# Ledger of designs, part 17: designed miniproteins, single chains, continued (4)

Each design is a single chain, and the fold is of that chain. pLDDT is the mean over its residues in the fold that is shown.

## One batch from the design tools (miniprotein)

Design m12558
Fold by ESMFold2-Fast:
Structure m12558 (fold): chain A 64 residues (1-64)
Amino acid sequence: SLDEEFERHREEYLRIGDELLEKAVQAKKEGNKSRAASYATAAMIAYSLAGDLEKAREGLKKVE
């Protein structure tokens, strides 16, 4: 159904966002500000596409 497709796409974008956020946090720990910013931006876009604005906000705080 359409609802099942939306939920599947949402779950996929959440997984992508989580993976990208982990890479952003790792890049920040390594002192690579440019890489951290790139991964963080990509993660926020993925979370936004998933409709999870709270995860997007939390992610931004972790890479500040």
Scores: mean pLDDT 81

Design m12559
Fold by ESMFold2-Fast:
Structure m12559 (fold): chain A 66 residues (1-66)
Amino acid sequence: LDELRRKSEELRSLLRQYGITSLKEGQDFGVSNPGLHFMLVEYQKLSGLPQTGIADEEVLRLFNFK
């Protein structure tokens, strides 16, 4: 069981619910959607990345690379 893969799927599901088909570099949900911000932070934590809640290049690479 890959927690990172599970969180990636949860993040994709939330993005689809809000009409977002992909993450864009530098995208920040903290002001507009605290739930998405929290999910992105959890994804970063599981990936060993800084917990910024902002979609950086490393987040995009891991999110798109299966």
Scores: mean pLDDT 68

Design m12560
Fold by ESMFold2-Fast:
Structure m12560 (fold): chain A 83 residues (1-83)
Amino acid sequence: MSPLEALAEMRRAFEEALENGDIRTAAALVGDVLLHVLGYSGGVTRNIQRELENASLEELRERGRRLFDQAEATVRTLQANAA
């Protein structure tokens, strides 16, 4: 699976979790993006994920979408440089 395809799958799952009010799953998906796509440390990732788990659904949506947008830009840049 390509990195961009994997990220699109994660983003779809994140949006579905938000629609279902599943804050824990949505925050965990953001954590996976921070750790595996954006290269954050495990400690920083855990702290941000915990903040998002304790945030309002609206704050989680806004912050999560920004992080997914950043991750997509990162993956697209890596793919462009590999082509």
Scores: mean pLDDT 82

Design m12561
Fold by ESMFold2-Fast:
Structure m12561 (fold): chain A 64 residues (1-64)
Amino acid sequence: SIKELLEKIEKMVKEGTPLDEILAYIEENAPPELREDMKSFAKALLYAGREIAEEIKKEILEKY
């Protein structure tokens, strides 16, 4: 599910997985229409902070 995919991305970020590997995971596992939003989520978790990441997560879940 999309929720499980988002949780997996959160876990990968928390475990220190490099961004390039997270982006590759998204391209392999996410529907094409959600890949850019999920990449934005991963980048927000790493660089923008939790509040911005949670808002992106909400928008992704609303699209699914």
Scores: mean pLDDT 82

Design m12562
Fold by ESMFold2-Fast:
Structure m12562 (fold): chain A 50 residues (1-50)
Amino acid sequence: SVEETVKIYEEGVEYLRGQVERAPPGSPEQQRYQVGLRTAEENLARARAE
């Protein structure tokens, strides 16, 4: 369902925000999580538009 899909993406966004916050500042690890977070936010926006 749309609600189930949205919830999964919301949880993914929350997880990645936490990873960005915990990663060493300016590290390649933080940069990878920031890219992942942007993708997850785009996926959530698309899911909400359904």
Scores: mean pLDDT 83

Design m12563
Fold by ESMFold2-Fast:
Structure m12563 (fold): chain A 91 residues (1-91)
Amino acid sequence: SSSMTQQIRQSLRDLGYSDDQINSVIDVVNSSNLNQSQINALIGFIGRSPKSNLPTIISSVRNGLITTRQQLLQIPGVGRGTATGILQSIN
């Protein structure tokens, strides 16, 4: 959506990314059919990562690794115990 696109543009612009880099993130978000929660987790991860790592992050999203990364990124804040419990239940 346009509001989602504007949120991504503003967040990454505030982090000092170029328009070309911002457009690359928007393109991968749109092509990967990410929901708002996944987008928020991705932008947070980009903000905590070195700028040189952006191509690797984009490639990881395109290859479907975002679900695992989103889980790890959301859980350390308000859910680390829940993630550990889920992983232990599977094993």
Scores: mean pLDDT 65

Design m12564
Fold by ESMFold2-Fast:
Structure m12564 (fold): chain A 75 residues (1-75)
Amino acid sequence: KDAEIAALRARAAEAYAAGDLLTAARLALEVLSLETGVKIDPELAELALEDPERAMELLREKYGEKFKEAVEKLK
């Protein structure tokens, strides 16, 4: 689990460095999904690039406390 999360974070950083923001966002959401134990909708990756404020609202609405826990863990 932790090694898989670290590998996904590394891949997200590589995608970001390559300018592939959609892949970076998708991998970041996959990390969040593993941290929370909830599968997060990959369409939120596209929404996060178009309207990050709305994407954050939907994450809070659908995943609530688990989303809050994941954000706290990322500090």
Scores: mean pLDDT 68

Design m12565
Fold by ESMFold2-Fast:
Structure m12565 (fold): chain A 68 residues (1-68)
Amino acid sequence: SSMDQKKQQIIELARQMVRAEQAGDTEEMQRLLEEMGRLYAELKAQDPQYAQQTVEEVQAVMRELFAS
């Protein structure tokens, strides 16, 4: 579904943002954050509960990546 595609895109962008932060690439982080925000806004407009679940999953992924 389109919502599943957006969720996976946000998660992938979040992984890229963690890598950019570890590399100190603040410009890339800003670009990724803006794209994630746009996709999240679209997802939230379609299904706020699914958007919240997506945020929770993104936060879990980011915590695991930063712990590595």
Scores: mean pLDDT 85

Design m12566
Fold by ESMFold2-Fast:
Structure m12566 (fold): chain A 63 residues (1-63)
Amino acid sequence: SHHAEGARNGIRAGEELLANGDAGGAAVAFSYAIKEAEKAGDRELAERAREGLRRAQEAGGVV
């Protein structure tokens, strides 16, 4: 679905931002991905996005 694609794009963006040291930007991207995954009803994508958000918050917090 469109929302599942949005979730995958958000996860990818979050991972790239984390790799570049932008923990705050990553947290925003993963938060967006969680909402999109939930709209898609995709529990696996939502779980991956939540794990990404946890890692981003541990690395430096939220924007």
Scores: mean pLDDT 86

Design m12567
Fold by ESMFold2-Fast:
Structure m12567 (fold): chain A 87 residues (1-87)
Amino acid sequence: AADRIAEALRRQGEEALASPDERDRRLGELLLELAEAIAAGDRARVEAVFAELAELAAAIAEETGAASAEEARAYLARLRDAILSLI
């Protein structure tokens, strides 16, 4: 399961890095770092990358009005805990 998640994140990260949009490239950087952390079983690094993802998601949510910053952070916290349970 973890290897498949890491591979999917790596593919999405590479696609995002090819974007001319700075925000998409930042997301791509974080997704690639998360993929490597998951593949390595590095729990501390997974937690650190999710902290950065949560702040990016919160900023996007507030800017777009798609969700509250609190909802975005809560979603990423649940996803983090799910991934940590696989490594």
Scores: mean pLDDT 83

Design m12568
Fold by ESMFold2-Fast:
Structure m12568 (fold): chain A 61 residues (1-61)
Amino acid sequence: SELEELLTRVTREALEALAAGDRRGAADILRNRLGIDVDPAKMTPEVIDRALLAKYLELTS
């Protein structure tokens, strides 16, 4: 679906930024692309996965 493609793309971009050490960049991607607010200091792959799952459930409920 278009939603799943969007979420996959945003996940990839956020994880790539985080892998590069850019926690603020990862947070900006999530906020600007999906309206998800995540504290850069708490940014981990697990936090990204949880935030995206919550957004998916919100948009599909």
Scores: mean pLDDT 84

Design m12569
Fold by ESMFold2-Fast:
Structure m12569 (fold): chain A 69 residues (1-69)
Amino acid sequence: SMEEELTRELLEELGLANSPLITDEDLKDPEKVLTFLALLFNVPEEEQKKLRTLPLEERIRKLLELLKK
């Protein structure tokens, strides 16, 4: 799906595309991967709450922006 492809691109941008922490099976559930990344990088609760109000594609883009600092 488009969301799966965008999630793969997000992982590539973060240097995590080949990380053993995220499997190909995990990539089939983009929302799970995004939640995992937010926890892994300790994204503040207020920012996570805002991300959850966005459509998945926009959520991926915003999360990337936050994680690149």
Scores: mean pLDDT 78

Design m12570
Fold by ESMFold2-Fast:
Structure m12570 (fold): chain A 82 residues (1-82)
Amino acid sequence: AEDAELAAENRRLAAELATLPAEERARRTLEALEERLKKLNQEHLFDELAEYLGVSREEAKEWLIEALRDPEAGVRRLEEVE
């Protein structure tokens, strides 16, 4: 199944990224997410996130890096926007 293949790829990538230092892992995770979204033709999700947060696309990506380092802080940021 396609979902099972994507889940397996995501788990393998996550395991590889988990061996990296937190800062590098966060950046590599974002890069991997960007490539995955390109393959799915969903690159516009970064633009939608930027619009939702009221920032530039680059600032939205920096926020994602921060959220990947500290997911609880990322969630709190989203609650403030709502």
Scores: mean pLDDT 68

Design m12571
Fold by ESMFold2-Fast:
Structure m12571 (fold): chain A 83 residues (1-83)
Amino acid sequence: MTSFTPEELERFRKEKAEEVTRELKENLEAIKEELERLKKEGADPRIIELVEELVRLAESDLPPEEKLRRVEELQREGFEIVK
């Protein structure tokens, strides 16, 4: 059934990294608006910090693969905070 070779995994990872980078750019303004709303509503400082990191990541000149890795780290941290 569906299994990936090392070459297919590398290609998939690169395609995913470019997709995530594009989505971050497309949603940057919405993410910034959400951050301002969270700050005004007095949301959990840990959640505010995660969203600030996401904005910094979206605005950074990091390679797509590094952006993907950092998004995965932020999602994992956010999940642990929400538990």
Scores: mean pLDDT 76

Design m12572
Fold by ESMFold2-Fast:
Structure m12572 (fold): chain A 104 residues (1-104)
Amino acid sequence: SLKELEELLKELKKTAKEEEVFLGSVYNAFLLLASKRLSPEALEIASQLLLDALRSKPIDEALFNSLSPENREIFKEIIEEIIEKIKELGKDFEKTLPDKLLVT
């Protein structure tokens, strides 16, 4: 649901701030993981929703509703994976983005 995604994106931003991970690094990690699982069209939508959330903008409900239910679940799974990786690696998350996220 939209509410579940909003809460998850708030947790992502909070976790990044607590672990001192730059939001740009979070966004780049998302693009790397999502490009393997989402179509180009779904990737554009999901990346815009994430960017807006990281910039503390409200989630665009119409844009969210343009994602299929399957792509919403994939988006949620990727965000959950990024949260767990930030918690695991802390500040080192930023330094290991190209290698560790692609091989885990």
Scores: mean pLDDT 80

Design m12573
Fold by ESMFold2-Fast:
Structure m12573 (fold): chain A 88 residues (1-88)
Amino acid sequence: MEERILESLRKNLQEFTDIAVQAGSEAARAAEEAGNLDLAAQLRQQTKEVVSLAEKALEGSPLEVNLAAAQALRFALDARRTLARIRA
């Protein structure tokens, strides 16, 4: 039972990390195209940090996997909001 929960949490982490990488990369590119190089660099750095935390969490507890998944999803949503603001 615990193993099935952990497998589900790891799948969510992988999916949310993939969404976060895509959203972060799109927002960084849009910031760069708009001439905001500092924002582009910040978004790329935050994307790398999300990936690093996700990789580390995969070896951890169910709670650690779930927290990393939640952080990845939050970053993805924040990056999409940033993209929308750049394109407004």
Scores: mean pLDDT 86

Design m12574
Fold by ESMFold2-Fast:
Structure m12574 (fold): chain A 89 residues (1-89)
Amino acid sequence: SIERLIEALRAGDEAAFTAELRELAEKHGVSYVMALIEAAHLTKDDPEAHAYLAKMIKDMIGEDLTPEVEKRIREAEERGRKRVEEKLS
């Protein structure tokens, strides 16, 4: 589940994160990258989890991201930042 993916991400458990991501991709036909973007969107209300996810995306996907994938990750990150700023105000 995506919730388990986020929990593994917060715990810093890379093995559990990777396993859950693969399971999500297999069950729902979602690509590895699409599952990571979806998880980023779901962590928008948690700034630490969102920042950690952004770091994990860079580490796990590898060196080259397509402009389309980078744009979607950036949009998810921007939404997360705005929500945090609204809560801190």
Scores: mean pLDDT 59

Design m12575
Fold by ESMFold2-Fast:
Structure m12575 (fold): chain A 98 residues (1-98)
Amino acid sequence: SKAEKLRKAIEEFTERVEKAIQAYEAGNRDEAKALVKEAFDDLIKTLEELGYNRLVKKAKELEQKILDAIDAGEPVEKIRDIAMQLLTALLIEAVREE
């Protein structure tokens, strides 16, 4: 179902973002950015295939904000907050699909 595919995409995205945050905390900014891009590319592809056009737009906007925050050397909490904004929107949509 759409709900099952969305929930799996959210789980995989969450795991990949945590790896990116670990790389960032270790000082590996280029690796963190690469991991963010890979996580968002896979998520966006799934959202497009499922027809969640508003979530695609939000994901693209928040991906750029995370990449900008990494480049600016912002605290890890700011990166987590941006990721949480997307995760909250994704989880609300997953509940609506029940």
Scores: mean pLDDT 87

Design m12576
Fold by ESMFold2-Fast:
Structure m12576 (fold): chain A 94 residues (1-94)
Amino acid sequence: DITEIVSRVSGVEEVRVTGSNVEFSVEDIPYDVADLAYRQKLISLVPVSIDGKTWLRKELHKPFSVADALSIIGDIEALRANKERLEKELQENK
C-alpha cells in the first residue's frame, strides 16, 4: 500500500520495507542536499548514501496510514524544492 503510493512519486526509483523502516531511493538528489535538508529540519526522513545513490528512511508502525504516505511525499517534494534553491544559490555565490 504505502510502497505503491510512494513508488508513484516522480523521481523515486525503488521503494522497500525493511523491518520497521520504509526505505526508498531518489533520482537526481545528491546525498549532501538531502543531508543538509535533514539537518535543517526541512524533512523528517533520514538520508543514507549507498553505492553513490541517495536513500531515505522513515520508521513506520503498522498499520500504515494515508498520513504516513502523505508525510513521505511531502518530504520528497521539499527535497526537490531545496535542491533547486541550493543550485540557484551556488550559481549566485560567485
Scores: mean pLDDT 74

Design m12577
Fold by ESMFold2-Fast:
Structure m12577 (fold): chain A 98 residues (1-98)
Amino acid sequence: SLFREIYEALRLIYAAIQAIAEDGVVNRILPDEEFERYLEAWLKEVAERKTDEEIDAQYEKNLALVDELLKQGRITPEEAADERRVYEEWKERIRAAR
């Protein structure tokens, strides 16, 4: 759902993050440096345009998606833990960018 919001609001960055989300693996499609550049730009935009309540709601939706993918056997417990850590880091970085 976060990646879907990305896709609707800012095409280039959102499409890249959406493609990674569809594979269930962060950074699988993009080189780390290019992904970090897109991520930093996106985090700044979210910090400017979204409330803490909207960010928290999206974070919960992301965690629910991770839980569903784990339940379906589409990701490992280790991959699920990494995804949760990444989303927590993004939430912290967005709040720090305010």
Scores: mean pLDDT 64

Design m12578
Fold by ESMFold2-Fast:
Structure m12578 (fold): chain A 119 residues (1-119)
Amino acid sequence: SPRDRIIELAKQLKEEIDKIVELVKKYSTDPEEVARIEKLAQEIKKLIDGLIEAVKNGDYETAYELLDKLQEKAFELTKIAKRVAEKYGNEELKKEIDKFNDILSQLYLLVRFLVMEEK
């Protein structure tokens, strides 16, 4: 179902965040940059957990609002990760960023679809 697919994608998004953070921590020599991405990752994961709960409860309006907040923080996280990937020529980190963005785009489209179906 679309609901089960959203939950699956949300869980995959959390896994991709962990991979991105691990790669940034491995390659970044800037402790402030590492601390910022870790904080953003924690905030995004809390929003993802809220999104999963809202979807389980059929509250697609709240899910959409949480996803909008998540997108703002995700933009900051991917901006940091992209800078690290470019500075160190890390193709693996670039691929993980692309995968993260693809999952987030799919989540946005599915949540929007369900909001429109539920009015």
Scores: mean pLDDT 87

Design m12579
Fold by ESMFold2-Fast:
Structure m12579 (fold): chain A 75 residues (1-75)
Amino acid sequence: AALEEAEATLEANPELRAEIERLEEEARNSPDRAKATRELAVRVGRLLREAGVSQAGVDAVRNRLLALADFLEKQ
């Protein structure tokens, strides 16, 4: 439900989706991918909040990105 809200907002806002995709590519190309993904979580959370996503939706996306960062750190 919370992640679905964020996805619906991104589908309705192609400019926001493009911005997030650019930030994801920057994080993917970073020499410290785990750190970059944690920074991505903060930046994406702010963008989603500004787009009117609920705090629960923002938290769900941020927690997913933080889990990814933890996974990358163990590689």
Scores: mean pLDDT 82

Design m12580
Fold by ESMFold2-Fast:
Structure m12580 (fold): chain A 81 residues (1-81)
Amino acid sequence: SMDEAERVSTVLEVAYTSDIAALPPGARDLLLQLIESQSEYPLARKVAEDIRAGRPPSDRKLVEELQELIRKDHEEKLKKS
């Protein structure tokens, strides 16, 4: 759904702009759960794998690409309604 897509965009933005290694374990677990719940998006799955491997995402362009994909999905739904 669109709400899920926006959630992916927000969580991914946090993952790319935050020092994941500096987060408390509970906060990291919540971020990982949110990202993994969006596994229908290939980028979300990749980010989850990186975090599990102890490697924070570092590519801002991937966030922008996902945001564009989410925006396109929203526009398609709006045109059909």
Scores: mean pLDDT 62

Design m12581
Fold by ESMFold2-Fast:
Structure m12581 (fold): chain A 107 residues (1-107)
Amino acid sequence: SMEEKLAEIRERALLELRLAVNYYFKTGDKDKALEMMKAAIDRAVAEAASAFGLTPEQVEKLKEKADEIYKEASEKFNKAKTREQMLKIAEETVDKLVEAIREIISE
């Protein structure tokens, strides 16, 4: 179902974003952590395009929304002081991404 596919995308994206946060706390390498976050978001977009058979126009709209979500997430991540704050940003980022996918497939 649509909801099952969205749940799978959410779970994978959340896992990958949490891995980026954990990588940052282990290494202090913020640039690489942000690259990992971008890769996770881009993968979720690609998975949605495949899972829902999105048109090129829908893929472009979703990419634009995903870029805005990543920009906001990266700005919040740069201001975050604790692992708890960064994990919350990861969860909020995934929720916004899933909502963007839901909006596109409902058009």
Scores: mean pLDDT 90

Design m12582
Fold by ESMFold2-Fast:
Structure m12582 (fold): chain A 77 residues (1-77)
Amino acid sequence: TAEELVEEARRKLEELAQEAEKDISKAEEMLQEGEDYAVRAYILLLDAGDEAGAAEVARAAREAVERIQAAAAKAAA
C-alpha cells in the first residue's frame, strides 16, 4: 500500500544515512542510492494520489541528504 511504501522509504533513507555516518567512504554511494530510491517512491506515491505520503518521503530524503553531506563535510575538514 501507499502507507507501507512511505514507511519503507523512511526506513531505507534512515539506514542509508546511518551507514554513511558510520563510514564516510560510503557517503557518495549512499547519497546516490538514497536519491534514486526517494525519487522512485515519490513518483509512485503521487501516481497513487498520496500527496501527503510523497511530501513525507521528500522531507525524509532531504534530511538524509543533509546528514550524509554534513558527515562528508566534517570528515573533509
Scores: mean pLDDT 83

Design m12583
Fold by ESMFold2-Fast:
Structure m12583 (fold): chain A 92 residues (1-92)
Amino acid sequence: DNEERAKEIAELVKKIKELLGAPVSEEAYQKFFEDALKYLEEIETEEGKEEFKKIEEELKKALEIAEKIAERIKKEGVTSDEEIEEVTKEVL
């Protein structure tokens, strides 16, 4: 279902941002959900389905990178917000 998939995408984006030290507001979460839902509703072709799988794989890889960064922060202490933002922009 498009709503469930949109929620999964929004949850992945939220987790990635929160792991990197960027708290996600309810408004930001709703925007992620709505943007994902609109994208999914536009996907009615086989090409669109393949593009969606690519986005899911990219988000899963971004989550793995975010988890590794969060683990490093926990072991070594806090990193600068600027470094976190730069990594987030490159990964997303």
Scores: mean pLDDT 70

Design m12584
Fold by ESMFold2-Fast:
Structure m12584 (fold): chain A 93 residues (1-93)
Amino acid sequence: LEETVRELSKDPVNALQLAFAAGALLGRADREGNSQLKQMAQTALQAVLDANPDLRDQLLQAFQRGYQIGLTTPDEQLPQAVQEAVNQIRAEG
């Protein structure tokens, strides 16, 4: 997972999506009390940041937005909410 995330995140567009998805996964993990998902989310974020040190601030903002959505959005609606927010972040970046 970590190595795959790192390779995919070398594309800046993929990096922003992966950072957002990692945030959403962390929010879900905290909502569910799932320590394994929390560890996966942190590992994914670190891999994305390591591959894109020049985009660190943008990636952290994407992660924070994902985290808020993961905390407050039901799992059934989460994929669409993530896609919409990622499109907004791309437009801002």
Scores: mean pLDDT 73

Design m12585
Fold by ESMFold2-Fast:
Order: structure tokens, then sequence, then C-alpha cells
Structure m12585 (fold): chain A 87 residues (1-87)
């Protein structure tokens, strides 16, 4: 449990670094993997995770890869903080 949370935080930090470097395609691929891992770590919260990620995708439709990556990172960081606070 703690090891999974630490790994998720490390992966989110890596995604942030990729965005800062301008590697938006790599950041998006990592953020998608993080979202899947977050669902696997919190299967009882799957619907909330799915809804938040889907809402971010809809709000980012037609935007640049940079904007999509930044929005998805913010959504996943907020979700992880919320889910950790519920433990």
Amino acid sequence: REATLAALRAQLAQARALIAQGNYDEALALLEAIALRLVQAFPDRRERIHRRVTTTALNSAGKSNKEIAQALLATLEALLAELEAEL
C-alpha cells in the first residue's frame, strides 16, 4: 500500500519533469499509465477516478498536448491527494 503510493507520487513527479522539458507525448503516455495504476490501487474509487479523468479530457478537447498534459497531471495529483486523505 505505502510502496504503491510512493511509486505513484514518484511517477507524477516524473510526468511533471517531462512537461517542464517539453516532452508532452511522453508525459501523456506516463499520465495514462498513472491513471490506470491509480484505478488498480483504489478499485473501490474507480468510478470517481474515471469521471475526473473523463471530465478533464472533455474540458481539454481540441487543446494542445501541453495543455492536455498539464490538465491531466493536475487532475491526477488532486485525485491522489484526495484518496490518500481518505486512508
Scores: mean pLDDT 82

Design m12586
Fold by ESMFold2-Fast:
Structure m12586 (fold): chain A 66 residues (1-66)
Amino acid sequence: MVPSKEEALAGFRELLESLSKDPRVSREMMLTLAEWIARELAELGYPEEEVEEFMREARELIDELF
């Protein structure tokens, strides 16, 4: 099942909150993960605007937690 932009962001937030507790996890690793998710969304046929909105909000979440 293809997740919605909102579902992808919710899952990413949960993952970031979990991983922020591990000192081995860097901000760069989380940016790489966000970029990977964005690429998957684009390959699944999501509009470019929604992929851009996902990346914008993902970067904000990373900045809040890292």
Scores: mean pLDDT 76

Design m12587
Fold by ESMFold2-Fast:
Formats: sequence, structure tokens, C-alpha cells
Structure m12587 (fold): chain A 116 residues (1-116)
Amino acid sequence: SRKEEKRRAYLEGVRALLARHPRIAVFVVTEDTSVEELKARIDEAIAAGYDAILLFLTGLTPEQREAVLALLDEYQARHPDLTIALVTEEDLGLTPQEMIELAKEVERVVAEARAA
């Protein structure tokens, strides 16, 4: 299906990113995630030496999405060498639950790459 094709392409992209970056942080951003919480998590990842951040945005209102995008623009301006990649349910044609499951699969892939 098109969903499976897009999911597979995204996972292939994650594996390519892992080959180029020593540390990747994975964040799920939902309607329950505050801007301050997300800011704190990004700051912690940068302080810990992560050079790439993957964000899964799901279930956000337009206003919440705008606030998150504005925050990410500020981080990209301050950290031009930081790789920031985001994906939404619209990008992949997934439901919010399918997005959460994909994020868990990506976290597992990242953890396995670190263990090898």
C-alpha cells in the first residue's frame, strides 16, 4: 500500500541519517507536549552531544504546529550544523496512533545501531 511504501521510504531515510550522524534523538510531539517541555528536551539533547533530531508531530492543532515550527526555526538559526527533521501524519498518510508506532520503531532502530 502507499502507507507501507511511505513508511519504508522514511525508515530507509532514517538508516541513511544514522550512517552520517553519530547520535540521533527521537521526539514525539503531541497536543499534550508544551513548547517549554519540547525546548527543554531539545536543549538536553544538544548538551548531550546529539547532532540530529527527528520529530514526529501528531495530533497538533494549527496553532500548536505553528508554535513548534517557530521554535525549530530558532534552533536551526542558533545551531546551523544541527540536523532537524520533522514528519507529520499528513506527510506519511498515517493516523496519530500509527505515527506513535512508527516513532517507537525508529527509536528501536536508533538504539540497535548504537548497540552495534
Scores: mean pLDDT 82

Design m12588
Fold by ESMFold2-Fast:
Structure m12588 (fold): chain A 74 residues (1-74)
Amino acid sequence: SMEELEENIERFLQDMDALEARIKAGQKLSKEEVEQIIAILKKFVEFVEKYKPEEYEKVKKRVEKLIALLKEQA
């Protein structure tokens, strides 16, 4: 349902915020983990564009910020 899609998107955004907080707190990720997470984040943006295009701009901005942080951290 549309409600389940919205809840799944919000949970994913919360998981992204939690990951950002852990990285800023000094958690180190391997290059392989960074590459895997970036691949997942890119698929998530494509998912949102397809199923919730009204959320696309907001999600894309958050994903781009997290990808930049992941690349700097590695």
Scores: mean pLDDT 84

Design m12589
Fold by ESMFold2-Fast:
Structure m12589 (fold): chain A 80 residues (1-80)
Amino acid sequence: AASVAPLDESASPEEIFEAVYRQLLGLFALAPEEKRREFVRQTAKELGLDEEELLSLLGDPEALAEKLARAAVEYLEKER
């Protein structure tokens, strides 16, 4: 079941997006800005995203989580 194992290897792109978005939203809601900045920089390099654009969203954790979740799904689809 997708809700039990959100990062399951059998998950659809939609399920991966939802799982990543929820995890990132929770992380960014609780993590201090310094940790969010560090995570964003690392993730931007791994996914080939614009680091400065993502850093500009540090003040909006919902928008940041959605953008990163969308990019993660696109990255995984590209690797398929």
Scores: mean pLDDT 72

Design m12590
Fold by ESMFold2-Fast:
Structure m12590 (fold): chain A 99 residues (1-99)
Amino acid sequence: SADQELIDFIDKAIDEIKKILDDYEAGKISAQEAKDQVTSILRDLAEKLKSLGYDSLAEQLEKAIEEMKTLSPEDQKRFMGELAGVLEIYRAVLKKVLS
């Protein structure tokens, strides 16, 4: 189903974002590289959400991307961590709707 497809996509996005944050903390990538990679994942997720009819959720992600552009590197890291948590909440809500 479209909802299951979205859950799978969000699961992948969460895992990738957490991995990027871990790599950044380990010094494997720069703050700019972490931001660029997270932004790319969020854009892909927003496009997927729109294709499945979840316009409000896509709008929230687009706003999150725009907010990240204005933050300091330290605040960007915090924001990316908070965003992963928000995506986990959305995944939990979607799983309940599908059951």
Scores: mean pLDDT 78

Design m12591
Fold by ESMFold2-Fast:
Structure m12591 (fold): chain A 76 residues (1-76)
Amino acid sequence: MKIYVVFDDGEVIEIEVPEGATKLEAVKKIYEEHGLKPESYTALVLRLMGDHNFRPEEVVVKDGDVFHLKRSSFVE
């Protein structure tokens, strides 16, 4: 399955994940393949997902899912 990451600077990256992959596995793959810092991007994804009271390891990614991440130099 293919998912997309859209950054606030307008860059879009395409990530291929296996069918049944979780959102956490997708974020880890972004980190491993694109050299992104896990603290910055995983923490941001978890903040966006935490509002929905679910576990990232239990949420399955769908084909064509779009994740919005910030390339900010300031992540608390």
Scores: mean pLDDT 62

Design m12592
Fold by ESMFold2-Fast:
Structure m12592 (fold): chain A 56 residues (1-56)
Amino acid sequence: KEELKAFLKSLGLSEEEAEAILALPDGSRMGARLAALGVNAEDLAKVGELLKKLGI
């Protein structure tokens, strides 16, 4: 999850915002929250790849 947190922070999210997203129960909820924050489709795809790599 540290890799995903670092990536979320690289998208302009604060540490608090990244932690809040990582506290969500699954990748679908994480993706929905990121989309609501204005994260583009390419970066959402990268989050999905990281979730698969981390076994989430």
Scores: mean pLDDT 74

